# Designed miniproteins, single chains, continued (5), part 94

Each design is a single chain, and the fold is of that chain. pLDDT is the mean over its residues in the fold that is shown.

## One batch from the design tools (miniprotein)

Design m19264
Fold by ESMFold2-Fast:
Structure m19264 (fold): chain A 87 residues (1-87)
Amino acid sequence: SEKKELQNKLKRTAIEASTLAARNIPELALEVSELGVELFKRLDEMSKEQIEEFIKLFEELTEALKRGDEAAAREKIEEIKKKLESL
């Protein structure tokens, strides 16, 4: 299923974000992991379009985390939180 493939991609991207946070900006590691947990609880209720939007946000978060940009990472965390709250 295309939706199942997107769900798996989103899960992998969220796990990568948690790993990168722990490595590069450990102060954000717990918050990023908690976002992943909340996301996983709501995956089955999301449309394909919503899953793709979260994939994009988590990919942007991983890029900020890769370069150690705490300000950009915090902005993406807040965008993800607001989008989760709007589900």
Scores: mean pLDDT 87

Design m19265
Fold by ESMFold2-Fast:
Structure m19265 (fold): chain A 80 residues (1-80)
Amino acid sequence: VIDHIEQALEAAKQGKFGEAVYHLSTAVQEILDRLTDPRERQEVAEITRNAVNAMQNQDYESFEKYMEKLKEVARRIEER
């Protein structure tokens, strides 16, 4: 999961938005497959929407912030 988030960040830095979306989608799918709580699933959906919007606006700083939030969710899941 975290590896795909890191790959999404690297792809976005290189302007490879198609690759960034692919890696983001893969990470989100793996996170959602492990989450059963609807509120946590909604949190991930909101982070994902905000990350995609930041990327579309070429706002790398906001994209990085949302990727860090997604990493925090992934780490919480790994502790379960």
Scores: mean pLDDT 79

Design m19266
Fold by ESMFold2-Fast:
Structure m19266 (fold): chain A 72 residues (1-72)
Amino acid sequence: SREELEAEIAVTLAYMHLALARKALESGNVEEAKKHIELARQVLDEAERLGASPETVAQLRKEIEELEKKAK
């Protein structure tokens, strides 16, 4: 369905933003990391609304929280 495809796209975008945030932190670019963490949070919220798997959502929320701690 459309909702299933949109949820998959949103989950994929969340993973992409978290990967970019991790790379930014590895290079010492905290501001870029914070931007990508915020974008990951926004698209993950949308993925949840679109019916993404609760297990996937929970895992991505944990990754967001861990990266937020590192981006201080």
Scores: mean pLDDT 89

Design m19267
Fold by ESMFold2-Fast:
Structure m19267 (fold): chain A 83 residues (1-83)
Amino acid sequence: MSKEEVQKLIQARMLLMASAADIEIARRMLAQNADPQQIQTTIDNAINLAQTSLDLAKEVNDEKTAKRAQELLEEAQRLRREA
């Protein structure tokens, strides 16, 4: 793995953690009957973070990170339909 590939993988993992955090925040907001606009914004941010993580993971051929990013993307999209 090159230096550039390692840096992209670290970035992908950081974005993955940020997406997971936003999904958790969105779930808590839904449970607390928070403002629908705030919930949608949080979910949209989670989707964008997961998508960017997935794209970076695919560029460096890290299937484990790509699979996790795909799972988070699907979960965020499901929450968007429920919200």
Scores: mean pLDDT 87

Design m19268
Fold by ESMFold2-Fast:
Structure m19268 (fold): chain A 98 residues (1-98)
Amino acid sequence: SEREEALRRAREAHDAAAELGLELAKKVGDEESIKEVEEGRRIAEEGGLDGIVEGTRLVTRATTRSALKSEDPSLGSGYSIRSVGYLVEAELSRRRAE
């Protein structure tokens, strides 16, 4: 169904955001952001559709912190832009699943 497809797309966007966030946080040694990404994943797993978006927001905030810690404007901006893109996809997919 369109609802099942939208839910799948929301989860895929969340997973992509979390993988991206963990990659950057590990690269820059940001242990706090690693923990925040894992908490975002837990919220997404337990909270249903709204939890997927809430968890992705937490992941995106963590990725932005890690981007600032990178001290590389090109690298940091690239990760932040991609992370926000996944958050937008998750929210739009959540709305379609309603």
Scores: mean pLDDT 87

Design m19269
Fold by ESMFold2-Fast:
Structure m19269 (fold): chain A 77 residues (1-77)
Amino acid sequence: SKEEKWSKLTDEEIREFYEELKRLLKENPLLVEKYEEILKNGITEEDKELIKKLMLSLGTNSIKETAEAVANAILGK
């Protein structure tokens, strides 16, 4: 069977991604506020496309791993 994880991202998985980013980047109030606004306003297809692209770039099927990689990239720069 073909792996289609990146094509099956749900609103709940996208919410988990932003909630994990808020937790990992809590020392950056501007980013926390931005992610809270995304969660408050609702998940869009653009959010799903962005996270799918990030997962493909990182070679992972894990929302948690994707959030950790993004947070580490932000903190390491």
Scores: mean pLDDT 77

Design m19270
Fold by ESMFold2-Fast:
Structure m19270 (fold): chain A 83 residues (1-83)
Amino acid sequence: SEKKLQAVVNAAERLYGKEAAERVGEIYRFARSLGLPDDVAVRIAAAFALGATPEQIYRDLVERFGVPEEKARAVAEKVAELR
């Protein structure tokens, strides 16, 4: 949901500043560009905002959301890049 993403972005901006909020938005857009559903992309963006590691995000995507390993790896690499 766009409203859920906006809530996560607003929370990140309040806690960590504008640059952190921009990185959260970038993770969401990247996940969506790979075809991940909105709810999954929002959850991963929120996990990133809360300091989840690339390994934690990869495992959650594969084991919890059934995302193909290739796509999960791409998201985890993007998380590592933006840390």
Scores: mean pLDDT 83

Design m19271
Fold by ESMFold2-Fast:
Structure m19271 (fold): chain A 65 residues (1-65)
Amino acid sequence: SIERDVGLVLRAVAMGIETGLVEIKVEGDKIIIHVRDVSAEQEAEIEEAAKALERVSGKKVEIVR
């Protein structure tokens, strides 16, 4: 659902703000999530949020390290 997908995105954004390891950039029809050295658990959360963001936005989301 859109509510669940928005929740996943907001959780990942909150994590990124707390850690300072996540930057988000929008370029046309593409969203880029730049991550620094994150744990495997944080990576999994970011990957799930990226999928949710694609569903909500209709844009392609890429994760860059």
Scores: mean pLDDT 72

Design m19272
Fold by ESMFold2-Fast:
Parts: structure tokens; C-alpha cells; sequence
Structure m19272 (fold): chain A 95 residues (1-95)
């Protein structure tokens, strides 16, 4: 029960913080390249998602407690979701 609650809280937090970072990165990339596109937004989300997966994997390797393991697993899952969402949007935008 307590570990499941910790997973849900850390997953939600990682998703919210990850989405914010991805949108900030998308804005920076849009300004740098002088264009706005679904592909560029997807690139920003993929980059942030990959960073979250890496952080979660590093935490799992160093985990000494079940709580640290649960946090690492939540970060990996959040990173995977941040990658999948824009890829799905790109598929749906194709006529």
C-alpha cells in the first residue's frame, strides 16, 4: 500500500515536471530554428523522456531501499510515457 502510493506520487510528479521541461525545451528549439512543428515538439519530449529514463536507471543501480527502487521505476515509466505521447500525436496528425 505505502509503496504503491509512493510510486503514484513520484510518477505524477515526474510527468508534470517532465512535461514542463519538454515544453520549455520546445520553446527554445522553436526560437533557435525559427519554426514550430509537431516533429520539433516530439524531439523535445523524447529528449526529456530519455533523460528521465537514464536518471531512473541510475537510481535503480544505486538503490539501497525499496523506496529508492520504486522512485527509479516511476521515473523510467514517466520517461517512456513522455516519449510515446508525442509519437502517437504525430501518427494521428498524418492524413
Amino acid sequence: MKLEELYEKEYKKAMEEGEKKAEELYKELSEKYGLESLELRALAYIKVGEELIKKGEELLKKAKTEEEKVIGEALIEAGKELIERPLKELREARE
Scores: mean pLDDT 83

Design m19273
Fold by ESMFold2-Fast:
Structure m19273 (fold): chain A 64 residues (1-64)
Amino acid sequence: ARPGDEAVLLEDTSLVGAGVHRLRAGERLRVLRVVDSNTVLVEAADGFRGIISSSTIEVDGVRT
């Protein structure tokens, strides 16, 4: 994952930020920052920002 990437949530989970925000599998997220090898800062479609495990998302990549 890289800053600016779009990602799709693979399973129901929660974003942790200024509070806890529940998300459903299939929701689209934007990667804002890679915190470490297991943790990314993302933004949900409603604008909620929080950290999530990198293993719970699939990053959309452009190959070319």
Scores: mean pLDDT 74

Design m19274
Fold by ESMFold2-Fast:
Structure m19274 (fold): chain A 80 residues (1-80)
Amino acid sequence: MEIVEKEVEAEEGASAPLIAMEKLDEYMEENNLSAVNGSVFADGEEVAVFGNGAVFPLVDTLPAGRHKLVLEIDKAVKKK
C-alpha cells in the first residue's frame, strides 16, 4: 500500500469524482503505471474507489476552496 497526499483547489460545483480521477491519472503517469487498485479520499471522506479497470464515484461534488486529497494505492501494474 502506498499513500500519496495532494492539495486541490475546487471551484463552485466542482465534480469530486472528476478531480479524484485527474489526480489518479497524474499519479499513474508519474509512476509509469497502466492500472491501479485503491481509494481516493478528500478531507478524510472517501470520494472514489478504483480497481479492475473501473472507477466508482462515491460523492458528487466538493465545496469551493482547497481540499486535501489522499490516494491509497493497494496494487499497481507497470506500463511497458
Scores: mean pLDDT 76

Design m19275
Fold by ESMFold2-Fast:
Structure m19275 (fold): chain A 80 residues (1-80)
Amino acid sequence: MEEVRRRAIEHLRKALEALDSGNYEEAVKHFEEAARIAEQDPRLRGVAEAFRLASEAAKNGDIETAKRYAEQGLRLAERL
C-alpha cells in the first residue's frame, strides 16, 4: 500500500503544479495516472475516484472544481 499511495501522491503533486502553471493538459494526464495507480489498492478506491473527478473537471476547464477534488483525494490518501 505505501508504495502505491506514495506514487499516487507524487502524480497528484505534479497535477496540482500543472494546474497552477496553466498547463491543464499535463494536469489531466497526472490526475489520470494518480487515479490509475491508486486503483491498484482497494483501500484507495475513494482516492482514485476523487482523482478521476479532478481530471474530468480539468478537462472541462473547471479548475476550481478540479482543485477541490484533488484536495479531497490528497486528504483521503494522507489519512490512510
Scores: mean pLDDT 82

Design m19276
Fold by ESMFold2-Fast:
Structure m19276 (fold): chain A 86 residues (1-86)
Amino acid sequence: AERAAAQAAEEAALRAKVDELVATYGLDRERVYALMDEAFALYRKVQAAIDENGVDNLSAQQRADMQRTLQLVQELADLIAEAEAA
C-alpha cells in the first residue's frame, strides 16, 4: 500500500522529468518511454523476487531479469547524458 504509492509517485516524478527533457532537447519520446516502462516493470519484478527468495537464491531467469534491468537503466542514463551534452 504505502510502498506501492511511494513507488508510483517516484515513477510519475521521473516521467515528468523525462517529459521536460524530451520537450527541451527534441528526444524520441516513444523510445524513451518504452525503455522507462520496461525498466520499471522489470525492476518491480526483480525486487519482488529478491524479497521472496533472497538475492543468492534467484533463478537463472530472475538473474537475467536483474541484468536486463541494469542494462535498461544504463541505456536511459546514456540518453539523458547525451541530451544534456547537446
Scores: mean pLDDT 74

Design m19277
Fold by ESMFold2-Fast:
Structure m19277 (fold): chain A 106 residues (1-106)
Amino acid sequence: EGTVLFLKLLALNESYKVMKEALERALAGRPADEIIAEINKKSDEIYKKFIELAERTVRGPLKEEAIKEIKDIIDNTRKNTIELVQAVAAGDPEAIARARELLERA
């Protein structure tokens, strides 16, 4: 149980690092397609890493649930980050303000 919570917190932390880097690039005016490709690449690397960790550390019937929850964290953060990057690239003032706030909250 403690191991599952720890892995979920680490996956969330790594996913938020990807989000922050993507938002910094979006605010700097980099192409959205390039940023989205990097988000997908880094998210897939995080996904592989945390599935491997869960396979090694979580035992029995809780393993499948833990892997699903870790996947959901990574996938939801990926989806939300891509949507925000696209909105910033489109010049949405509210999305730009939100991206700046998320970076300030570190």
Scores: mean pLDDT 86

Design m19278
Fold by ESMFold2-Fast:
Structure m19278 (fold): chain A 92 residues (1-92)
Amino acid sequence: ALAGTYKDSSSGDVLEISQDKQGILSAKLNGKDVTLSKGGTTAVGKKFITGSNSGDEITYTGAVDEKNLVKIVVKNNKIQSVTVNGKKLVKQ
């Protein structure tokens, strides 16, 4: 299952990832819900983040606001990386 808590110690940002029984991924950044787009683009105001869906690698993108753009990379049914505004978060 794709689930875990990810943190950036320098910013204090915390991303909580969960997966439901249907395999749908959900995320909360600092307690706020992030609407995730699979393999697409998420845009908020003048900022955007783009993902891909290629081979065994799936990218989810989302945002809370223009300062909090989220990217989750999944490969081989495992979370490979989590970034918030380009900073990598570490699994807790």
Scores: mean pLDDT 78

Design m19279
Fold by ESMFold2-Fast:
Structure m19279 (fold): chain A 64 residues (1-64)
Amino acid sequence: SEEDALRLAILDYLRAHGPATEEQIAEALGVSRSTVQRLLDEMVAAGAVRREIVDGKVLYSLAP
């Protein structure tokens, strides 16, 4: 599905670029911030992505 393709693109982006904000991911993929937020929330719940707060910023990275 289109959403499965976006999930893979998010994982590829985080692997290539390291920890990133929701805004950076949305800009890189050309997708709305709300769509990226929903997918990131699902992927964090599934254990594929980690959400961390660093210096007041919400950063997403690949789960170990």
Scores: mean pLDDT 86

Design m19280
Fold by ESMFold2-Fast:
Structure m19280 (fold): chain A 99 residues (1-99)
Amino acid sequence: MNWEEIREFLRFLAEVYGLDVEKSVAAFEKAIEKNKVSVEEVIERLEEMRAALPGVLRAVVAALATTSDPEEQALLQEGLAALERLMAHFGLDVAEARA
């Protein structure tokens, strides 16, 4: 993963959450500089997150199956949709993760 791929990923996240894409990317770059986080550390964290996505998806699916609160169920469904889009962006198999 390189910095251009990180920008593309941040644009994807901003689009999913209905945020201003270019301002969100610029704010993230400033936050990295301000918090003394290296670009390499950000890349490492994003790779760790990508590897964890199937497990997170399974946890959300399990929570959705066990909740009886309609408000919690709606939030979990929104989170599931966002996770499925994120996994698709990384080329991960959503159907395999649900199994």
Scores: mean pLDDT 68

Design m19281
Fold by ESMFold2-Fast:
Structure m19281 (fold): chain A 59 residues (1-59)
Amino acid sequence: SFEEKLQEVKEEMDRRLKELHEEGVKNNWSYIELLLRTSDIISEYIERRSAIRKEEKQS
């Protein structure tokens, strides 16, 4: 279902954000570096979510 696809994409984003923040702590990244990389992950999530929503409306 579309609801299951949306949940899966959210869970993947949450996992990737956790991994990114753990890597940032290990490498002592700047706040700006963390913010930019976080925004990339969120942008990918938004695009994937929008694609699923578009398919739901066209179905």
Scores: mean pLDDT 82

Design m19282
Fold by ESMFold2-Fast:
Structure m19282 (fold): chain A 99 residues (1-99)
Amino acid sequence: EEERRRQEEQHREELRRAEEVLRKIRELSPKVKKIVEENGIEVSEEEAFLILVRVVGDLLRQGKSFEEIKEFLERIERGDKEAIERVIEAARVVKEARR
């Protein structure tokens, strides 16, 4: 019973953090589109959003916390080279999958 209550509280907190991450992804989508296009990959703003969702999903599967994911998104916003390279690689995978 106590374990169920803890799981419900954790799920509510996870939902709030997921909403914050999704909001940040939407705000970054135009910038990611520009970054990806500057690197020779043509994408729509909707495709840029999906690329960010894919990167975040991969980070979650690797066991990264929402705080680490938020920091990664802030690194993209700051123009961090390693974060940008990861986004570009995800964009290449998305484009290759359409072949």
Scores: mean pLDDT 78

Design m19283
Fold by ESMFold2-Fast:
Structure m19283 (fold): chain A 80 residues (1-80)
Amino acid sequence: KPSEEEIEKAIEEYAEILSEVTGLPKEDVKKALKETLKAQKSEEEKLKLFYDLKAFILSLKDDEKDQEEALELKKKAEEL
């Protein structure tokens, strides 16, 4: 299972990207993402959202290892 630090880091990185794309303040985007995760009913649904979010972030990087990790996370999300 991902640590709280890993979840927080993924939210931080995703909020940075969304803030740049949408023009919304990063803090507002972070709050919305945290509320979305809390709104999930099951641990599996929260974990699936986390894996999808982290896979998206990693898919934007040109590093082969990050691309491989993104595929593994996407596979884990599909298996939940």
Scores: mean pLDDT 74

Design m19284
Fold by ESMFold2-Fast:
Structure m19284 (fold): chain A 74 residues (1-74)
Amino acid sequence: TRQAGIDALRDFLLKVLEKHGLLEYKPEAERVAENAPSTIEELKELMSPEMWKAFEDAIAPMVAGGRAGAAALA
């Protein structure tokens, strides 16, 4: 469902922010998730450069390792 996708994106972004000590960006993460971006380009446009850098760092091991989300969410 759309809500499940929004919740998953929000939870992932919040965990990324927690890992990088960027919890001050929590309102931005909520806003990004609520906009339900359909592409990586749309996602990047909704984020500040600092939040985007943290997101890129979080997904890089997932892309390289072929694992979708599990390690980044743990």
Scores: mean pLDDT 70

Design m19285
Fold by ESMFold2-Fast:
Structure m19285 (fold): chain A 79 residues (1-79)
Amino acid sequence: SRIGKITKKEVVQTPDGTKIVIEGENEDGVKTVATLHIDHQGRLVSAEIKSSAPVPPPTEAEVQASMLIMEAAVLFPQA
């Protein structure tokens, strides 16, 4: 496919919420790692996105992270 592949996805529940780690790599070998902390209300508390890509940073990683936040809010609602 033409968009970066997700090479790793880790979802961990913590006492303060959910931690999501997503790693992706595009066809140019550019790696992107997104680490998201979502509280138990489904709010994004912190986001760290690291990429070896030149400026601008890969926005698709941010889009994927946002979609996973939406999915986490639905599939892992704060209980």
Scores: mean pLDDT 66

Design m19286
Fold by ESMFold2-Fast:
Structure m19286 (fold): chain A 61 residues (1-61)
Amino acid sequence: SDADYYPEFVEALKNNDVEKLRYLLSQFKVINLDTDEVIELIKNASPEIKELFKKAGIVLP
């Protein structure tokens, strides 16, 4: 369920936790990035985190 990992995903983004995000992206094929908060967190993330999302097939605007 999206609810099971979403809070952990948001906290990892806020903490710039590259390793946790890498793990979450490897475990979940699809992540719903439809909230303005998540979009802003990703835009403000480190280059390493943005690259992880690109490799996971997530296209950022």
Scores: mean pLDDT 72

Design m19287
Fold by ESMFold2-Fast:
Structure m19287 (fold): chain A 87 residues (1-87)
Amino acid sequence: IGEKASEVSQLVSQGRLEEAVELAKKDPDVAGALASYLYLMGRLDLAKELAEYAAKQGDVGGLVLLGIIYDSQGKKEEAQEWIKKAL
């Protein structure tokens, strides 16, 4: 767990976001955390990709974040469906 989080953090600090996303996919907890960070940075494409991955692994944070991303795009019906899956 700590190993993957440390490597992902280093890649992010170097601006190597796509590599960080691929490495984060090896750990669902790290994937959810990185997806939230990417969303806050305005990197919607990468945030959505990683949130979809985390959501497929059953990560509640990923499901909620995916709902937030869809809502921000005006897709409120899809947003509600993703949030309901987190419940």
Scores: mean pLDDT 78

Design m19288
Fold by ESMFold2-Fast:
Structure m19288 (fold): chain A 83 residues (1-83)
Amino acid sequence: SLLEELLEKSKETMPGEVKEAAKKLNLKLSEEQIKKISEELAEWLAKLTVEAIEKGLPGEVVGQKGYEKLLELLKEAYEEEKK
């Protein structure tokens, strides 16, 4: 299915994207935290992408929402690190 294909592709690429974002922001995240964020973001984006295709939403909307979700997850990880 399209959802399964998008999810597999996202799971393969997302850990690298999360690691790069964390490094640029000087966030010290564990491998477990990176994996958790990557899996959550990948599943969220795959579902949103399928919905956007079905509703005829522009790719720019998906990209913007994806970026917002990444920042949200990184902020939560940063706040957890401060404890």
Scores: mean pLDDT 78

Design m19289
Fold by ESMFold2-Fast:
Formats: structure tokens, C-alpha cells, sequence
Structure m19289 (fold): chain A 81 residues (1-81)
């Protein structure tokens, strides 16, 4: 593996995890808005529930992304990049 190949993989990993995070937030917010519109009397409870779910999924994706990025950065460093 060349340092150039590893840097390309790093950029791809960062892009993929950012896309997954953006999609998770968008889908979660759309679900929250729909649920709140259907049950206005429970809007505060539903908002908290969906925000907690979004935050949990985002935290998981960020942890996975940070681990993958760290692995690739370590490989780049070993390749003297």
C-alpha cells in the first residue's frame, strides 16, 4: 500500500461516515416532525425521545468513524506519509 492509496481511503472513509451521520440526522428529524405533528399533546416527550435516538446513533457513527480514521492515520504514519 502506498501513502497515496491510504490517503484516498482516509478521504473516502471520512466522506462515508459524514454521509451516514447526515442521513441519520435528516431521517431522525423527519420522523420526529411527523410524530409531533400527529401527536401535538406529546410533542415535548416525542422530541426528547427522537433526539435521544438521533444522538445515540450519531455517537455510534462518530465513534466508528474516529476509530476507522485513526487506523488509517496509523497506517499512513507507518508508510512514512
Amino acid sequence: MTPEELRRRLAEAESEYQKKIDETVKEGLEKAQRAMAENPEKADELEKKYLDEINKKVDQLESEGQRRVAELEAEIRRAEA
Scores: mean pLDDT 82

Design m19290
Fold by ESMFold2-Fast:
Structure m19290 (fold): chain A 59 residues (1-59)
Amino acid sequence: GASARAALAATLRAGSAGAATAVWESLQGDPNATAEQALAALRAGGGSEEDIAALERAL
């Protein structure tokens, strides 16, 4: 959700790409994680523009 996206964005802005990746992986491991949460985490974690666009189209 929005709070997860904000936390990942803050982590990425702090220059902690490794921490942002770890949070993303934690969200992906959550059986209750939604496609919207996955998309937000990819954006915040610096996912590729092509992957983000492809996932957006799939939603």
Scores: mean pLDDT 54

Design m19291
Fold by ESMFold2-Fast:
Structure m19291 (fold): chain A 70 residues (1-70)
Amino acid sequence: MSPKEKVEEFLSQERTEENLEELVKYLSKEYPEMKELWEKLKEAKKNKDLDAIHENLAKIIDLIEKILEE
């Protein structure tokens, strides 16, 4: 399955945190930046930093959009 196909599969599923984590795990094999963003999001959640959570989630979504454009 290509990264683009995996993103399209995620978009057809219920958008749960578990489904997002599975997508990130898959994409991290080809896109190291996705792993870095996910780790930053996890740290922001641990610190309850809502602004950082929103920023890192937005960056993850932006990267997903770039993969869909490929």
Scores: mean pLDDT 78

Design m19292
Fold by ESMFold2-Fast:
Structure m19292 (fold): chain A 95 residues (1-95)
Amino acid sequence: MPPIVSDLKVELLSKDSAKVSWKYEGPEGSIIQFKIILENLENGEKKEIILPGGKNSGIFKDLEPGKEYKVIVKGIDMQNGLEGPEISKKFKVPE
């Protein structure tokens, strides 16, 4: 089974930062990593972070007030390179 992520949440922490969190649905016991992509929908700029399995949240900083972003998360099995399906959520930073 490919690594499955769900329940993608975005929490605004400040005027220019957001916490992104998700649930890992399995498979259990796999060595996995998470790839998180943040896209600025105004200019197409992408920021990418890679987190180890067991860390189900990341923080993005230096967000622009009033701009809309898209966050994309997927799991990757580090033993076989199998990528799971992407989940995504759009959010707007307040002005």
Scores: mean pLDDT 82

Design m19293
Fold by ESMFold2-Fast:
Structure m19293 (fold): chain A 90 residues (1-90)
Amino acid sequence: MSEEVKEAALEYLLKNNPTFRKEAERFEERARERGIPEEVIREALLTVAAAIYAAINGEPLPPAEVLRELARLAEELGLPELAATLRALA
């Protein structure tokens, strides 16, 4: 999936999915509190958005190991619902 498509997926979900928007805002806040660099936070959100968008549209998902690592990070940040979603997609 191209970077342009990942950015479009993130923008779409932030505008049209209130649950995703809320979880993305919580992810950003908690990742910043942990001292995670902004570029890493952005790449993680782009990958999460791409995975959710791909699942909704029946498209190929990102590699399972990437989704599992992001699920683990989400769990460590206290976001169990996001972690469960990513594990279900893995």
Scores: mean pLDDT 81

Design m19294
Fold by ESMFold2-Fast:
Structure m19294 (fold): chain A 86 residues (1-86)
Amino acid sequence: PLTLSAGTVRDAAAGETLTGSATASRPVELIVLYIVDESGKRTFVAAASGAQTLTGTFTATASGRYAWESVALENGEVVATSVAEL
C-alpha cells in the first residue's frame, strides 16, 4: 500500500513564503503538491514524476490559514492523498 506524508496547516502573512513537502512510501508515477487557502481554493505548486519526495514554495497572497495537499497518481488515478483541514 502506498502512503503519503500528512499535509500541514500554516498561518501566514501576506507576502510570506511558505514551504511544503510530500513524501511517498515509494517512488510513484506522479506526485502533485497544492496549497489550499481558507476559502478552499486549491493552487498548483509543484509536480514530480518517478519521485518519492517533492518540495515546493508558495507566496501567500493574503493573511490567513493555508494547508498543504499532496496527491499521488498512477495511470491517471488518485492512489493516495494527504490533506490537512483548515
Scores: mean pLDDT 83

Design m19295
Fold by ESMFold2-Fast:
Structure m19295 (fold): chain A 68 residues (1-68)
Amino acid sequence: SEVEKLRKEAEETLKQAEENPERWMELITEMLRSLVERRNASDPETADKIGELLGEISRRIEEMLKKE
């Protein structure tokens, strides 16, 4: 599934961001940009699922920001 692949890529990026705080903003910004572009370029069904993933990732980012 494309959505499952994107979820794995996002989780990998989040781990890299936690491991490399100096690159956090760069990694997170590019990840979010990529997900939004993928959502906008996808069919309605896939776009909806990517939207759900964006919600999950946004919540994870909020948790990371509270830790800072």
Scores: mean pLDDT 79

Design m19296
Fold by ESMFold2-Fast:
Structure m19296 (fold): chain A 97 residues (1-97)
Amino acid sequence: SADVDAAVAGLEAVTREIAELLKQYDPELASKVEELGRKAVDALRAGNFDEARKYLLELSKLVDEAKIEDPEVRQKLASLVTAAGLLLIAAEVARSL
């Protein structure tokens, strides 16, 4: 489905942007987030929605644990994490059509 392919591409872009933003503050945390993002994207491509959700929840927890003093960066990270969750929901809905 074109809608599923778009959601997969969107999730890959969003998780990559989260990792890039974190690299400036905590490169070790950024590497873990990048790994979880890749695992979530791979799970979504395979149609393993429960697995993708598990990795995104782990990624979200790591982002929440990041000590970032810049409120604009914190808000952007929160928005990107929200976007990742919405893309997963969109992919599940598209599969049901």
Scores: mean pLDDT 85

Design m19297
Fold by ESMFold2-Fast:
Structure m19297 (fold): chain A 58 residues (1-58)
Amino acid sequence: MPEEVLEKAVEEVAKKFNISKEDARKAGEGKGVEGIPAERLQEIREYAAEVIKKLLEE
């Protein structure tokens, strides 16, 4: 996946869930994030996948 697509997805996820770009990146990679429960991590990953899909449809 192009780095530019990943960076745009991280930015959109961070904005959507009001979290840091670092936390958005960790959540998207399937890693745990301090202060974010498992249910919310699942929501973040699903949203990230949707954003990436839309960006790749360019």
Scores: mean pLDDT 76

Design m19298
Fold by ESMFold2-Fast:
Structure m19298 (fold): chain A 64 residues (1-64)
Amino acid sequence: MEELRELVRKYAKENGVELSEEEIEEIVEAAIGVGKVLGFDEEGIKRLALMLADSEILVKKRAK
């Protein structure tokens, strides 16, 4: 949980985007929820969280 929030936060900053705590939390919760339903392990959930974060970052960059 905390590891995923930190991972998403760092990834966003690396891409020059500042995500709010609420946005980070939504990404992490979605990744855990979907990953658990699909039977993903911790690595699968981390990858899903990064994919969701990447999508959000790209949307923000394009909408700007």
Scores: mean pLDDT 79

